# Designed miniproteins, single chains, continued (3), part 49

Each design is a single chain, and the fold is of that chain. pLDDT is the mean over its residues in the fold that is shown.

## One batch from the design tools (miniprotein)

Design m9790
Fold by ESMFold2-Fast:
Structure m9790 (fold): chain A 58 residues (1-58)
Amino acid sequence: GSAESVAALVREAAEAAGLSEEEIERLVKQTLEASKTLPAPEVLRLAGERIREAVAAR
């Protein structure tokens, strides 16, 4: 479904950003949960912020 498609995009972006598999799995799970209540553009924005924060924390 659309939630799985959004989660796949988030996984690809997180992998490209160099997040660990553990961080990727956590982010994907959060993306699927957020997709139940938020529209796809907002879910993608929040996931992008989390990826940026994870990279910046290094």
Scores: mean pLDDT 81

Design m9791
Fold by ESMFold2-Fast:
Structure m9791 (fold): chain A 58 residues (1-58)
Amino acid sequence: DEAERERRRQARGAEVNREMNKKIEEVGADTLEKREEVSKEIAEEVKKREEELRRLLE
């Protein structure tokens, strides 16, 4: 049960990461500095969404 919920969270997190990475490639973030900035933004966005999901599961 709890393991199943964790698997679903990980699956959603991976899916969000894929969508964000795809968006980065579409925007053309091809410089190192730009990649670092976008990576930080993605990490923060993923954290925010995970926190929101945790609140919903409360």
Scores: mean pLDDT 72

Design m9792
Fold by ESMFold2-Fast:
Structure m9792 (fold): chain A 89 residues (1-89)
Amino acid sequence: MELLERAEELYEEGSRLLNEADKALLEGDYEKAEKYAEEAERKFEEAIRLLEEALSVAPPEEQPKLLTRLIAAKLNLVGARFLKDLARK
């Protein structure tokens, strides 16, 4: 599915950005950490939107996979928001 493929790309981009935010926090670079966490948040929000769209048109046999992806994206969105708030001065 085109929606799932794009959502997976966005999820991978968000995960990469979230890792960069974590590294920046460990380094004491709070401005960089906030920027990466904010970008990760946007990527996960878009991935969630596409996954919800995919789920709405998916046949029953594909729904469990989409739900698993959606849950993972939502958990990482919470993580990105937490890191963004933690990095704020």
Scores: mean pLDDT 85

Design m9793
Fold by ESMFold2-Fast:
Structure m9793 (fold): chain A 115 residues (1-115)
Amino acid sequence: SRREELLALLEEYLRLIEETIERIKKAKSLEELVKIVEEFVVRSQGLLGELWALGADDAEVRAAVDEMNRLEVEIFRIAVDARENNIPVEEAKKRIIEVLERMREVAEATAARLR
C-alpha cells in the first residue's frame, strides 16, 4: 500500500541519518566531513523527492519533507562555513550532528503516524 511504501522510505531515510551521524563522528579531516555531507545531500534529495511524490495527497508528509529540506540546507551551510575556515571542523561536526538529530525526530514522528 502507499502507507507501507511511505513508511519504508522513512525507515530508509532514518537509516541514512544514523549512518551519516556515525560517519561524521569518525571523520578525521575537513575533507572527509565535506565528502560525507555531499554524499548525504545527494542521497537525501533522492529519498525526499520520492517521499514528496508518493505523499502528494498527504499534507503532513509534505510538511515533513519541507522541514527536512530546510534542515538539509542548514547542514550544507555549516559545511561551507567549515570549508571557508569560519568555524573549526570539530564545531561543524557537532552542529551538523545536532541538525541530523532534528531531522531524525521529524522522520520518526512522521513514521510513527503511519504505523
Scores: mean pLDDT 90

Design m9794
Fold by ESMFold2-Fast:
Structure m9794 (fold): chain A 109 residues (1-109)
Amino acid sequence: SDADKLRQQADALSSQTNQLLSSAEDLINRAVDLLKSGGSRKTVEDLLNQAENLVNQAQQLTNQLTTAANQYAKLDPTHESEYLALAKGAQQRVDRLSKRVSAARDQAS
C-alpha cells in the first residue's frame, strides 16, 4: 500500500540519519579529545569540518524524514505520534551536534 511505502521510506531515512549523526558525534568526540590533549589544530579543524558536513547531510535527510512522516501520518493516523516523534528526535539531535561543532570550533580558535 502507499502507507507501507511511506513507512518504509520514513524508516530508511531515520536509519540513514542516525548513522550520519553517530558518525558526526564520533568525529566531534575525537576533535574534543584532541583539543584536551593539546593535539594538532589542523587535525581538530579537519575533524570538525567532516562532522559539520555529516550534520548538514543529516539535516537534509531529517527534512525528508519530516515530509515522509507527515505524509504517512495522513494515511495512518494511528502511528502519527510515533513517526512525528522520530522526525522531532532527529531534528533535536541535528541541533545538538551542530551546537557541539560550533562550541568545539570556538575552543580551537
Scores: mean pLDDT 91

Design m9795
Fold by ESMFold2-Fast:
Structure m9795 (fold): chain A 77 residues (1-77)
Amino acid sequence: SNAEEARKLNEEAEEYLKRGDYEKALKLARKALELADPDSPEAVRSLQLMGEALRKLGDLEEARELAKRAAALAQAQ
């Protein structure tokens, strides 16, 4: 299912974050977000991982916007 595929991509993104490959982590988390239902826990996780990757890459403004989106979505659940 799309939800299972999104979860696996989020898990891969987290592993790349741990390894310091922030650009690869961002790409995988973005792909997971595309597959996830918009109002799902998987979408929240994708946004959180993208925000962390962007923060590590120095894209602080985009990271803040994604963190805000993740928080709003999580609060709605």
Scores: mean pLDDT 88

Design m9796
Fold by ESMFold2-Fast:
Parts: structure tokens; sequence; C-alpha cells
Structure m9796 (fold): chain A 66 residues (1-66)
């Protein structure tokens, strides 16, 4: 699954999303400044759901592509 989180208003929020993805065994790419976008590729639906939840908690908009 691929999680795309947009509209992240802080570098710390983007870092939290990226770190969560890496911790779940995935990869993460952070794009641009603020607002930041994080695209994460994840090994499972459960991992993708946790990353999407982290992105929403950080004030971002999360989309999951399975």
Amino acid sequence: PVVTVTDLSSASGAAAVALTAIGEGGTAKVSGGVPATVVAELPSREAAERVAATGRAAGGTARVDY
C-alpha cells in the first residue's frame, strides 16, 4: 500500500509521518518545504492505516492506495 499525506503545516509533522512509516518497515519520501507532502510505501494494510492515522493527527490529509 501507498500512503500520501498532504497539507502538513510543519517540518516536525512531516518528520513524524516519515518516522512512523520507517518504523512500520516501509519507506518514506518527504517533498518540498511547508506545506509538506509525505509519500510512504508500506508492507501491509495495517501499517498503512497507522501511517495515515499519524498523518491525520499531524493535521494533514491522508490518502491510502492499496
Scores: mean pLDDT 81

Design m9797
Fold by ESMFold2-Fast:
Structure m9797 (fold): chain A 88 residues (1-88)
Amino acid sequence: KVEEIEKRIKEAIEGVNKLADKLGLTPEQKELLIEFAKYVVSTFLSKAKNEEEARKLLDSLLDHLAEQLGLTPEQVEFLRKELPKILL
C-alpha cells in the first residue's frame, strides 16, 4: 500500500509537471500544483470508494486551489479535464 502510493505520487508529479508547462504556469504556481497533487493522491484518493467520488472530491479541492493560484477559468477547466487522468 505505502509503496503503491509512493509510485502514484511520483507519476502524479511527472504528469502535473507536463500540465503546468502546457498552461505556462510560473515556477511558484507549478510548485503549489505539485504539492496539491501529492496531497490529493496520498490523503484523499486512496480512501475514495469509487471513481465518481474521487472525481467529485478532486473538483471541490481544485476550485479552492484555483483561487489560491490565481488561475483563469480556462486554466481551471483544462486542469479539471486533465488532472483526473493523472491522479485517478
Scores: mean pLDDT 75

Design m9798
Fold by ESMFold2-Fast:
Structure m9798 (fold): chain A 53 residues (1-53)
Amino acid sequence: GEERLRRIGRELGLSDEEIDEIIDELKKYGVDLSKLTDEQLRKILEDYLGMLK
């Protein structure tokens, strides 16, 4: 799960620091990243990017 989110985050132009913050927040909320599809992970990251712009 985590490695897939890191790969997708880098593809979207997120820094490693931003990806680490997102992973920590998702784990804090009890999200099991291993159960999410690549498309679901991408949507989470795109929603996060939308909040920044």
Scores: mean pLDDT 78

Design m9799
Fold by ESMFold2-Fast:
Structure m9799 (fold): chain A 74 residues (1-74)
Amino acid sequence: LLEEAEQLYREGEQKEKEGNYEEAAELYARSAALFLEAGDHERAAQAYRKLADVYEKLGNLEKAEAARAQAAAL
């Protein structure tokens, strides 16, 4: 779980740097879910914050707000 979550997070960062925000969002969302399953609330919150940033860049403010709320709840 943790190794896979870390790998997905790094892939998300790569896609974000490339401007592939839709792919970055998918990777950050999957990473956050796996960090939660592993009990790593700190890295799950970090992944949700990245997800929120990417949704904001895509203009999806509702999803960005939801992702920020998920991070804050951890």
Scores: mean pLDDT 87

Design m9800
Fold by ESMFold2-Fast:
Structure m9800 (fold): chain A 89 residues (1-89)
Amino acid sequence: TAEERDFVIQALADTGQISVALAEKIIKEAGDVEDAASLTKIDGVGPVLAQKIVDSIHSYRALSPEQRKTIEEGAKKFKASQEEKAKEA
């Protein structure tokens, strides 16, 4: 699903494999597409990165429910920590 794709793209940004700006652009412009050919149409996404995203989505979907939950919770905690930093000032 698009939500699963978005978790994977966010994880790639969080690990420094892509920029946050590029991750946001892919999430916004990809819509419902998850195939490498369609992702390559997005400016800044070459064939190698498009394939890496597809492979990462497939790897995520092949994980156990427990492993998926760990990735999802990591993404949620990262968002929460950014929001808490904004509230502390």
Scores: mean pLDDT 71

Design m9801
Fold by ESMFold2-Fast:
Structure m9801 (fold): chain A 63 residues (1-63)
Amino acid sequence: SSKNVRLGEIYEAAGQEAEKKGDLEKAATHYRKAIEHLEPVPDAAEKVEQLKKKLREIEEKLR
C-alpha cells in the first residue's frame, strides 16, 4: 500500500541519517522498521533484500 511505501521510505532515510551520525544502534532500529513496512510490498522486494544486507553489516559491527 502507499502507506507502507511512505513509512518504509521515512525509516530508510532515518536509518541513513543515523549511519551518517555514527549511531549504528539507531540506524539498525530504523532499517528494521523500513524492512517491516516494505516486506508486504511486492515491488519493494529488491530494496528489502538490500536493506536486510545493510542491517546484517551494521549488526555485525555492533557485536
Scores: mean pLDDT 86

Design m9802
Fold by ESMFold2-Fast:
Structure m9802 (fold): chain A 64 residues (1-64)
Amino acid sequence: SPEELGIRVRELADARGLTVEELAQRAGFSPERVQAIMRGEIEVTDEELDRIAEALGVPREELK
């Protein structure tokens, strides 16, 4: 769900010492979009999931 994805992204970013701004830059998103994803407020595409996983340095299955 978007809510579970948001929690997972936040926990992984925290564990890796990435700020919202750093994650946004790495994933090619706006900081506002990353914050919305972390809050579970928006649905993301498969392409966006791949970009988030790459930016976090984790396999995509870590987000599913």
Scores: mean pLDDT 83

Design m9803
Fold by ESMFold2-Fast:
Structure m9803 (fold): chain A 58 residues (1-58)
Amino acid sequence: GPALERALAELEREVLRAYITEGRDPLEVVNERAAALGLPPEATARAGLLAIARALAG
């Protein structure tokens, strides 16, 4: 639903920002932020992989 879509988009933005501006490991950022955003583990894993793939692809 819209709330989950917004939370996943927020996670993606945080992962990309931390990777690009701070050089943080995308997986570390996903694990840290997922709980704070209230994301279920399955949705978190998928969103994290997509964010990592986008960061690495440019």
Scores: mean pLDDT 71

Design m9804
Fold by ESMFold2-Fast:
Formats: structure tokens, C-alpha cells, sequence
Structure m9804 (fold): chain A 84 residues (1-84)
């Protein structure tokens, strides 16, 4: 869905600028429109990881991988947090 993708892109830009709360807000909106959006689940995981909420990050990375097992970014992120 085009609107979900645009919300995800905004969340990704906020994430890159260090605005993790803003990224979470836009990414959750994207997921409300497209709950199967694997990349958006991965971005939620990355945002929570950067806020130190590793348990929540793991849950969202696992959700991303359950939807798209070929999502290397989610796999790499999950492997990193598991080493903590």
C-alpha cells in the first residue's frame, strides 16, 4: 500500500536523524495500514534497540523475519542483539 510505504519512509528518515520516538510513531502508523510490512517491523526493532529496549527489539525483528525470512537486515539485527 502506497500510504504505508510513505509513512515507513518518514519513519526511516526520523530514525536516521536519531528521532527514535518519531520513527516509532510513523512506523506504527505504517503497520496499522499494512501489518505484513516486514521492513516496517524491522525498523520498529531498530528504534527500540537504540532506546535500549532489547526485549521489544527482539520481538519486532522476529516478526519481520516471520513475514520475510530473506530480510537480511532483520536477521543481522537479531544476531547482534542476541550477542548482548
Amino acid sequence: MQQARQLYIQGLRLYRNGDYDGSINYTQQALSLDPNFSRAWNLLGRSYYNQGDYDTAIRYYERSLSLDPDNQSARDNLDQVRQS
Scores: mean pLDDT 87

Design m9805
Fold by ESMFold2-Fast:
Structure m9805 (fold): chain A 57 residues (1-57)
Amino acid sequence: MVEETVRETGEKLGLSEEEIERFIKAGLELARNTPLPEEVLIKLVTEEMEKYAEKLK
């Protein structure tokens, strides 16, 4: 599930619960509005999370 993968990735990256919730919402919105496979949607969301986490270091 998108939510589970995003939460696990965010926790590994050291993101706050608030930031993880924001990315979960974004991922679910993409899944609902974008005709892309779940695998691609997860990749896009996790890539954005990684970029965000890099800025926090």
Scores: mean pLDDT 77

Design m9806
Fold by ESMFold2-Fast:
Structure m9806 (fold): chain A 61 residues (1-61)
Amino acid sequence: KVEELEKRVKENPNDADAYLELAGEYLSRGDTEKAIEYAEKAVKLDPSNELAKRLLEIAKT
């Protein structure tokens, strides 16, 4: 549920996993712009996270 994840990132702005989950949720809803935005935040927080990088590539397709 995106509202709970948005609250989670407000409380913990360095929570890369929460940004990754937000990106996945928005991608599943067809909101590719928000999916890209949150996936980019996840990659910025954890550049070694291959799943976040892959999700970003998928969202940009």
Scores: mean pLDDT 79

Design m9807
Fold by ESMFold2-Fast:
Structure m9807 (fold): chain A 65 residues (1-65)
Amino acid sequence: GVVAIATATADYTASAADELTLKKGEKVVVTSVGADGTATATSLSTGQTGLVPASFLKVLSESTV
């Protein structure tokens, strides 16, 4: 699907091995969002991919990247 760039709105600490730890203000690429509100995201600073609650992400317009 279409990829989106998002910014973490708060610090998120991974509680499971498949989750992504994010610092507030960190930029990620969102590749999918599940019906349960879980996003699959890749950190732009580390290249790590993992699950994070979509509510912790602010999606940026592609025109503002």
Scores: mean pLDDT 75

Design m9808
Fold by ESMFold2-Fast:
Structure m9808 (fold): chain A 61 residues (1-61)
Amino acid sequence: SSEERDAKRTRVVQAANEAIKAFEEGNFEKAEEIIKKMGEEFGLSEEQVEQLLESVKRTAE
């Protein structure tokens, strides 16, 4: 349903924001764990998880 898709998007955005905040705080382990956990929840490949981590790092800089 559309509600499930909207909830999934909201969760991804929230996780990304939390990961960015963790990088800004210098807590790289926490940021990596957040991204990996999100990738596992949404069935992302290792390559996709790595790309997301790179994007979050670039945004936090």
Scores: mean pLDDT 76

Design m9809
Fold by ESMFold2-Fast:
Structure m9809 (fold): chain A 96 residues (1-96)
Amino acid sequence: MEEEARRRAAEALREAAEKLRELGMEETAEELEKAAEALEAGDLEAAREEMGEAGVNAARELKDPLADEEAREQGRAALDALLAGARAEVAGTNPA
């Protein structure tokens, strides 16, 4: 059940990475793929670290004036939300 939620979250991250590459955000896309690999391996600590770095890279590529730690927190929060949504889908509940 948790494995299925992590797998669904990883698939969503890979789809997001593909779209970000189409937009020229290659560094952010690479970090999302690393986070997806960590989720598939069950390494939530590594996934959170990679999502934090994805946040920093996204802010830099978008020229967003976010502090690095704020960008990392935003990336980690996005992973937490994605996992919560995936768990809700696996549980058969509507995520809205």
Scores: mean pLDDT 79

Design m9810
Fold by ESMFold2-Fast:
Structure m9810 (fold): chain A 59 residues (1-59)
Amino acid sequence: GMSPEEKRKAAIEAAKKLLEEAPDMPEEVLIQLVQMGMDLSREEAEEAVKEAKEILEKE
């Protein structure tokens, strides 16, 4: 099973992939997809999406 840290990293990578593949996707939909896909709380999914966006700002 995934540790909480591994799960967060996987969620960030999933969010990055979604942002790159569907840049026009509303943030709300992106958060919901990450939450459902990774079985996260709303807050954890929002944090993962924010971190993914910050990483991609450098690209």
Scores: mean pLDDT 79

Design m9811
Fold by ESMFold2-Fast:
Structure m9811 (fold): chain A 59 residues (1-59)
Amino acid sequence: KKKEYIEWFKKNMTEGDKKNLERLKELYDRAIEGAKQMGDEEGLKFIENRKKKIDELLK
């Protein structure tokens, strides 16, 4: 299901796309720290799930 799209995207993404995903990952890391500071468990989980998707694309 998702695997097929992830592998396709990884194979077809440009160097610029990878840099954009790395920047987005950095923004999510900062957002995770902010959510922890605020005690926002739902926001933290939401951002962590999004970061996992980016991490999988950058493998």
Scores: mean pLDDT 78

Design m9812
Fold by ESMFold2-Fast:
Structure m9812 (fold): chain A 70 residues (1-70)
Amino acid sequence: EELEKLKKAHEEFIEIMKNEVLTDEQAREKALELGIPEEVVDTLLWTARQLREIGDEVDAEIAKRKAAAA
């Protein structure tokens, strides 16, 4: 089933992205290796950038709160 293959590929890609800090090129190669189409890869790269940005914002907020708490 095509949808099941894509879900599995997405899950593996997300696992890789969480365990490794990948450049856009490395992430694209991994996604293609997993069988994800190029069109979907652009969306996944954008999503990965969003997740990293959110992580950075969370880390900054935690640091700010720790500084305020002494």
Scores: mean pLDDT 72

Design m9813
Fold by ESMFold2-Fast:
Structure m9813 (fold): chain A 60 residues (1-60)
Amino acid sequence: NLEEIRKQIKELEERIEKAKKEDLETLLIIAERLKEEASKYSKELAEKVEELIEKIKKLL
C-alpha cells in the first residue's frame, strides 16, 4: 500500500532525527527493508529511502 509506505518513510525520518548512536544500526535494518518494499511501488519513494539509508550511514 503506497500510503502506508509514505507514512513509514515519514516515521523513519522522525526516528532518525531523534536517534541515539545505539539506535542507528536498528534503524538501518528497518530502512533497508522499507527500501525493498518501496521499490515494488515507486522508484521515487525507493530513492527517498536510499537517501535516509545514506544519512544513517554517515551518522554511524
Scores: mean pLDDT 84

Design m9814
Fold by ESMFold2-Fast:
Structure m9814 (fold): chain A 69 residues (1-69)
Amino acid sequence: SKEEALEKRLEYVKKHLPEGKLPTEEELEFMFELELEINPDLSEEEREELRKIMKELLEAAKKVQEKQK
C-alpha cells in the first residue's frame, strides 16, 4: 500500500542517514522524485498528497532545528 511504501522509505532513510540527524531538503526532494518515477500512474490527488507530506516533514525538521538554536 501507499502508506506502507512511505513508511518503508522513511525507515530506509533513517537507517542510512547519520544517527540523530533529520533528512536534508535535497534528500527529501530526491526521494520524492524517485517515488514519482517509480509510480508514474499515481492520481493527481495522490501526487499532491505525497508532495504535502514531504513538505510537512521538511518544515517540521526546520522548525525543530530553529527552536533548538
Scores: mean pLDDT 64

Design m9815
Fold by ESMFold2-Fast:
Structure m9815 (fold): chain A 75 residues (1-75)
Amino acid sequence: MEEEIEREVAEALALIYEGIANFLYSQGKYDEAIEAYKKAIELVKRAADEGLLSPETAERLIKDFEEKIKEVKEK
Protein backbone atom coordinates (compact mmCIF):
# COMPACT_ATOMS: atom_id res chain seq x y z
CA MET A 1 0.00 0.00 0.00
CA GLU A 2 2.79 2.48 0.82
CA GLU A 3 4.42 2.32 -2.62
CA GLU A 4 1.02 2.52 -4.33
CA ILE A 5 0.10 5.64 -2.32
CA GLU A 6 3.46 7.28 -3.13
CA ARG A 7 3.01 6.50 -6.83
CA GLU A 8 -0.53 7.92 -6.80
CA VAL A 9 0.74 11.13 -5.18
CA ALA A 10 3.56 11.48 -7.72
CA GLU A 11 1.15 10.92 -10.62
CA ALA A 12 -1.37 13.37 -9.12
CA LEU A 13 1.31 16.07 -8.82
CA ALA A 14 2.40 15.50 -12.44
CA LEU A 15 -1.24 15.78 -13.56
CA ILE A 16 -1.65 19.01 -11.56
CA TYR A 17 1.32 20.57 -13.37
CA GLU A 18 -0.10 19.30 -16.67
CA GLY A 19 -3.44 20.95 -15.82
CA ILE A 20 -1.67 24.21 -14.98
CA ALA A 21 0.29 24.03 -18.26
CA ASN A 22 -2.88 23.35 -20.29
CA PHE A 23 -4.61 26.31 -18.63
CA LEU A 24 -1.65 28.63 -19.30
CA TYR A 25 -1.55 27.42 -22.91
CA SER A 26 -5.26 28.23 -23.31
CA GLN A 27 -4.46 31.81 -22.17
CA GLY A 28 -1.64 32.19 -24.72
CA LYS A 29 1.06 32.06 -22.02
CA TYR A 30 3.24 29.62 -23.94
CA ASP A 31 6.53 30.20 -22.09
CA GLU A 32 4.81 29.64 -18.72
CA ALA A 33 3.05 26.53 -20.10
CA ILE A 34 6.42 25.10 -21.23
CA GLU A 35 7.82 25.81 -17.73
CA ALA A 36 4.94 23.89 -16.12
CA TYR A 37 5.44 20.89 -18.44
CA LYS A 38 9.16 20.91 -17.64
CA LYS A 39 8.35 20.83 -13.91
CA ALA A 40 6.03 17.87 -14.51
CA ILE A 41 8.83 16.03 -16.37
CA GLU A 42 11.34 16.78 -13.58
CA LEU A 43 8.87 15.49 -10.96
CA VAL A 44 8.27 12.28 -12.94
CA LYS A 45 12.02 11.69 -13.38
CA ARG A 46 12.66 12.23 -9.66
CA ALA A 47 9.78 9.93 -8.69
CA ALA A 48 11.15 7.21 -11.01
CA ASP A 49 14.67 7.64 -9.57
CA GLU A 50 13.22 7.23 -6.06
CA GLY A 51 11.32 4.08 -7.10
CA LEU A 52 7.89 5.72 -6.74
CA LEU A 53 7.02 5.22 -10.43
CA SER A 54 7.72 2.25 -12.68
CA PRO A 55 10.20 3.02 -15.50
CA GLU A 56 7.45 2.29 -18.07
CA THR A 57 4.97 4.72 -16.48
CA ALA A 58 7.64 7.40 -16.13
CA GLU A 59 8.78 6.99 -19.77
CA ARG A 60 5.19 7.29 -21.02
CA LEU A 61 4.49 10.44 -18.98
CA ILE A 62 7.80 12.04 -20.00
CA LYS A 63 7.10 11.31 -23.70
CA ASP A 64 3.62 12.84 -23.41
CA PHE A 65 4.92 16.01 -21.75
CA GLU A 66 7.86 16.33 -24.18
CA GLU A 67 5.44 16.07 -27.11
CA LYS A 68 3.28 18.84 -25.59
CA ILE A 69 6.35 21.06 -25.11
CA LYS A 70 7.25 20.46 -28.77
CA GLU A 71 3.73 21.45 -29.87
CA VAL A 72 3.86 24.66 -27.81
CA LYS A 73 7.33 25.56 -29.15
CA GLU A 74 6.12 25.14 -32.75
CA LYS A 75 3.50 27.80 -32.00
Scores: mean pLDDT 75

Design m9816
Fold by ESMFold2-Fast:
Structure m9816 (fold): chain A 75 residues (1-75)
Amino acid sequence: SMAEAERLLEEAERALRAGDYDRALELAQKAHELGKDDPRLVAQALGLQGLAYLARGDHAAAERYFEQANELLKR
């Protein structure tokens, strides 16, 4: 549901702030799956995944996730 996707995004953001990047990625991926029909939720999930990869030093992965999120927000 949309409410579950939003809750998972909040939990992913908290995991990211705590430095638990693996958990942040897991939660954001689950939010993406649940919110797939809502471009805003998908963009938020992609953005959080990008931030987690950036924090881990994977700049190439982060760039791809941010690019996908920005593309959705243009539409």
Scores: mean pLDDT 87

Design m9818
Fold by ESMFold2-Fast:
Structure m9818 (fold): chain A 70 residues (1-70)
Amino acid sequence: SEEEIRAEYQKKVDELNKELDEKLAPLVARYQASTDPAEKASLMAEIKKLIDEGNKKLAQIEAEYRARLA
């Protein structure tokens, strides 16, 4: 059913957001606490990489959702 498809989509989005938040939270905290420009640059690069990867996974989840509704 469309309700089951929507529920599965929402579950995957929620799981992705939880995983991303769990990975980003310690990096963001370290970035905010750091006074070292080199460490901040390294942390920012890692944060960007995780966000880019998360966006790719979200696009895949959205494509799967659209395909199941077609």
Scores: mean pLDDT 88

Design m9819
Fold by ESMFold2-Fast:
Structure m9819 (fold): chain A 102 residues (1-102)
Amino acid sequence: SMEEVLQLIDELEEYAKKNGNEEALKTLERLRQLALQLHQKGLNEALEIIGERLSTILKLVKEGKVTDEELLRMLQGLVAFMELLLNVEQGKPPPESVLVVR
């Protein structure tokens, strides 16, 4: 799944380059870094989900069914999901915005 995830990111990067979508390119580079971290931690089930989502996004992009803004929004959603998974795995406390009364 890691090889598939990286291949899907590479294909999405080519579309982002063709369209001059620099924000999507930055987001895809962040996705690549997060995918490597998930793989290193053995979160293979998460990588399968990410691969399925990236495959769906790529299909929509190839079919011309998404705008640059929609592509960016979908990729940012995946980044947020991956960062959440890594934070849970690290046992990090809740964000300071969450008030816990003890």
Scores: mean pLDDT 80

Design m9820
Fold by ESMFold2-Fast:
Structure m9820 (fold): chain A 80 residues (1-80)
Amino acid sequence: MSARELLEEARRAAEAGDYETAARLLAEALELARREGDRELLAEIAEEAVRVAGAATEAGNPAAGEALRTALEATLWLRE
């Protein structure tokens, strides 16, 4: 799977309320986008990870922590 495909799958999982799957797919998408140097995709992953973290927190789902970590890592990679 490409990083873009993983991001799209993560968005679908989040829409279905499957925050555990969404968080895992976002972490995998981050790793691939980082290796590819795709800064636009890293920004999209960061935005989606923040959204997933918020939704998971509202739902009381511990996947919020993993999503927040992914958002932070994506943001740090964008900063050089």
Scores: mean pLDDT 85

Design m9821
Fold by ESMFold2-Fast:
Structure m9821 (fold): chain A 70 residues (1-70)
Amino acid sequence: MLSEEEFVEKIREISRLGEAGDYEGVRRLLEELVEAGVISEETAEKALELVRAGRGDDAGVLLYLAYMEK
C-alpha cells in the first residue's frame, strides 16, 4: 500500500506529465494506482479525462478524495 508521501509524489508526477502533454505517462501512473488498490478504474478514467481537458487541479482533488476514502 502506498504511503501518503508516495501518493503525493505520484500526483506530482501525474501533474508534470499532464502539463507536458504525456497522456500515456499519466495513464500508466493511474493504472499503477488502480493495480495497487489505491483508486478504482472509474476514478482513474475520470482523472485522465480531467487532465486531458486541462483540469489537472480537479483531477488532483478527485484522486486525493479517493485516497482518503481508504
Scores: mean pLDDT 81

Design m9822
Fold by ESMFold2-Fast:
Structure m9822 (fold): chain A 60 residues (1-60)
Amino acid sequence: MGGGAAAMIAELRRHPEEVSGEQIREAAERLAKSGDIEPIELPVDISGEEAAELLEKAAR
């Protein structure tokens, strides 16, 4: 995944079907630890579109 939350959000919106919910959750945890986003809890069944919206709201 490209650097930062903005790149992740763009990729999820472009190819939501290519990223699994588990990969999205791991990426969100990594971004939160680096300070790019606020810590958020993502459902295991989250879609790429829903994940992109939540990450955008959590972005600093």
Scores: mean pLDDT 72

Design m9823
Fold by ESMFold2-Fast:
Structure m9823 (fold): chain A 84 residues (1-84)
Amino acid sequence: SSGYEAALESALRLAEELARPVARELEEETGLREPAEFVLERARRAAEEAVERVAAGEITPEEAVRLIEETVRRAAEEARAKYA
C-alpha cells in the first residue's frame, strides 16, 4: 500500500541520515570503503525490518526508530573493531 511505501521510504531515509556521518568518519579513519558499506547496509536492513515489524503490530513506530538507532550504533562499533 502507499502507506507502507511511505513508511519504508521514511525509515530508509532515517537510516541513511543516521548511518552516513558514521560511514564517512570510518572511511576517513580507515581509508577503506568496506566499513562504510557495512554500516550503510546494516542500517538499510534495520529500516526494512523495523517497518515490517510495525506493519505486523510487533513494535511501535517509536520503537522502530530506536531499533534503527541502536543498529547503526552497534554496526559502527563492529566495523571499528574489525577495520580499525
Scores: mean pLDDT 86

Design m9824
Fold by ESMFold2-Fast:
Structure m9824 (fold): chain A 70 residues (1-70)
Amino acid sequence: SEVDKLLEEFEKKVEEIVKKASPEKQKKIKEIVEEFLVQLDEIRETLSEEEAAKKAKELIKETLAKIEKI
């Protein structure tokens, strides 16, 4: 699905950031990612596949911005 492809790309980007991050930043990134996954599950349960993909893209952008601020 489109959402699964977006999630795979997001996971790869997060792995690259985590590899360069300090242990303290890694903990914060993990918390942000866990919150992201909960929100993504809610999106998948409540919306159609097309609407879920649009919301997932927005959520990924917001989540990556939060990670960059750490």
Scores: mean pLDDT 84

Design m9825
Fold by ESMFold2-Fast:
Structure m9825 (fold): chain A 99 residues (1-99)
Amino acid sequence: MVDEREVLAGILYIEAAVLYVEAKHSKDPKVKEGLKRVAELLRQAANALDAGDYKTASELLRQASEEFRKLAKESKDPEDAKFYENMAKRLEKIADELA
């Protein structure tokens, strides 16, 4: 277990699962649907990494980053907005490293 891309796929699967749980417990319908969309995009990106399709993985991570930026803009809580913006930046960086 020394392949960085294999480790990344594993991390994205775990993060997708965590976001599904967060979405399930969210009382805000927009946050619930946004987190579900990000979770599904991360799961698809992990599948693409496992398949060796780094171009598709990069594109899916950019889409997930865009969904987090939408969550940040729609958030009325400054701490939540900052968290989502940081997640968006992290996913964009990973996408750039895969492309």
Scores: mean pLDDT 85

Design m9826
Fold by ESMFold2-Fast:
Structure m9826 (fold): chain A 99 residues (1-99)
Amino acid sequence: MSVQDILDQERQTFIEQAKELAKKAIETKDVSSLTAAMLLAGLAGDEKLALEIALEGAKAGIPMDSSTLYRWADRAEKLGMFDLSKELRKLGEEEEKKK
């Protein structure tokens, strides 16, 4: 058995679970479920998916502190996700204005 085959199978499972939890988090406005979805995407080695989940959750109105949104924006920028980084920064700025 190759390590690659095991990792590919685990990756598929985590990606599917991440997408399901993200959907549930958006439906219930639950930050804990959104965080769990992002962690599963990260465990699958898909940091881009984790940040996409973060943006969709924030856009859906799940409350996030500005510092968390700015940290995710910085990570997105480092991954070349410039449009996603801009949207996360914008959401962080709006959250700061609300206090």
Scores: mean pLDDT 80

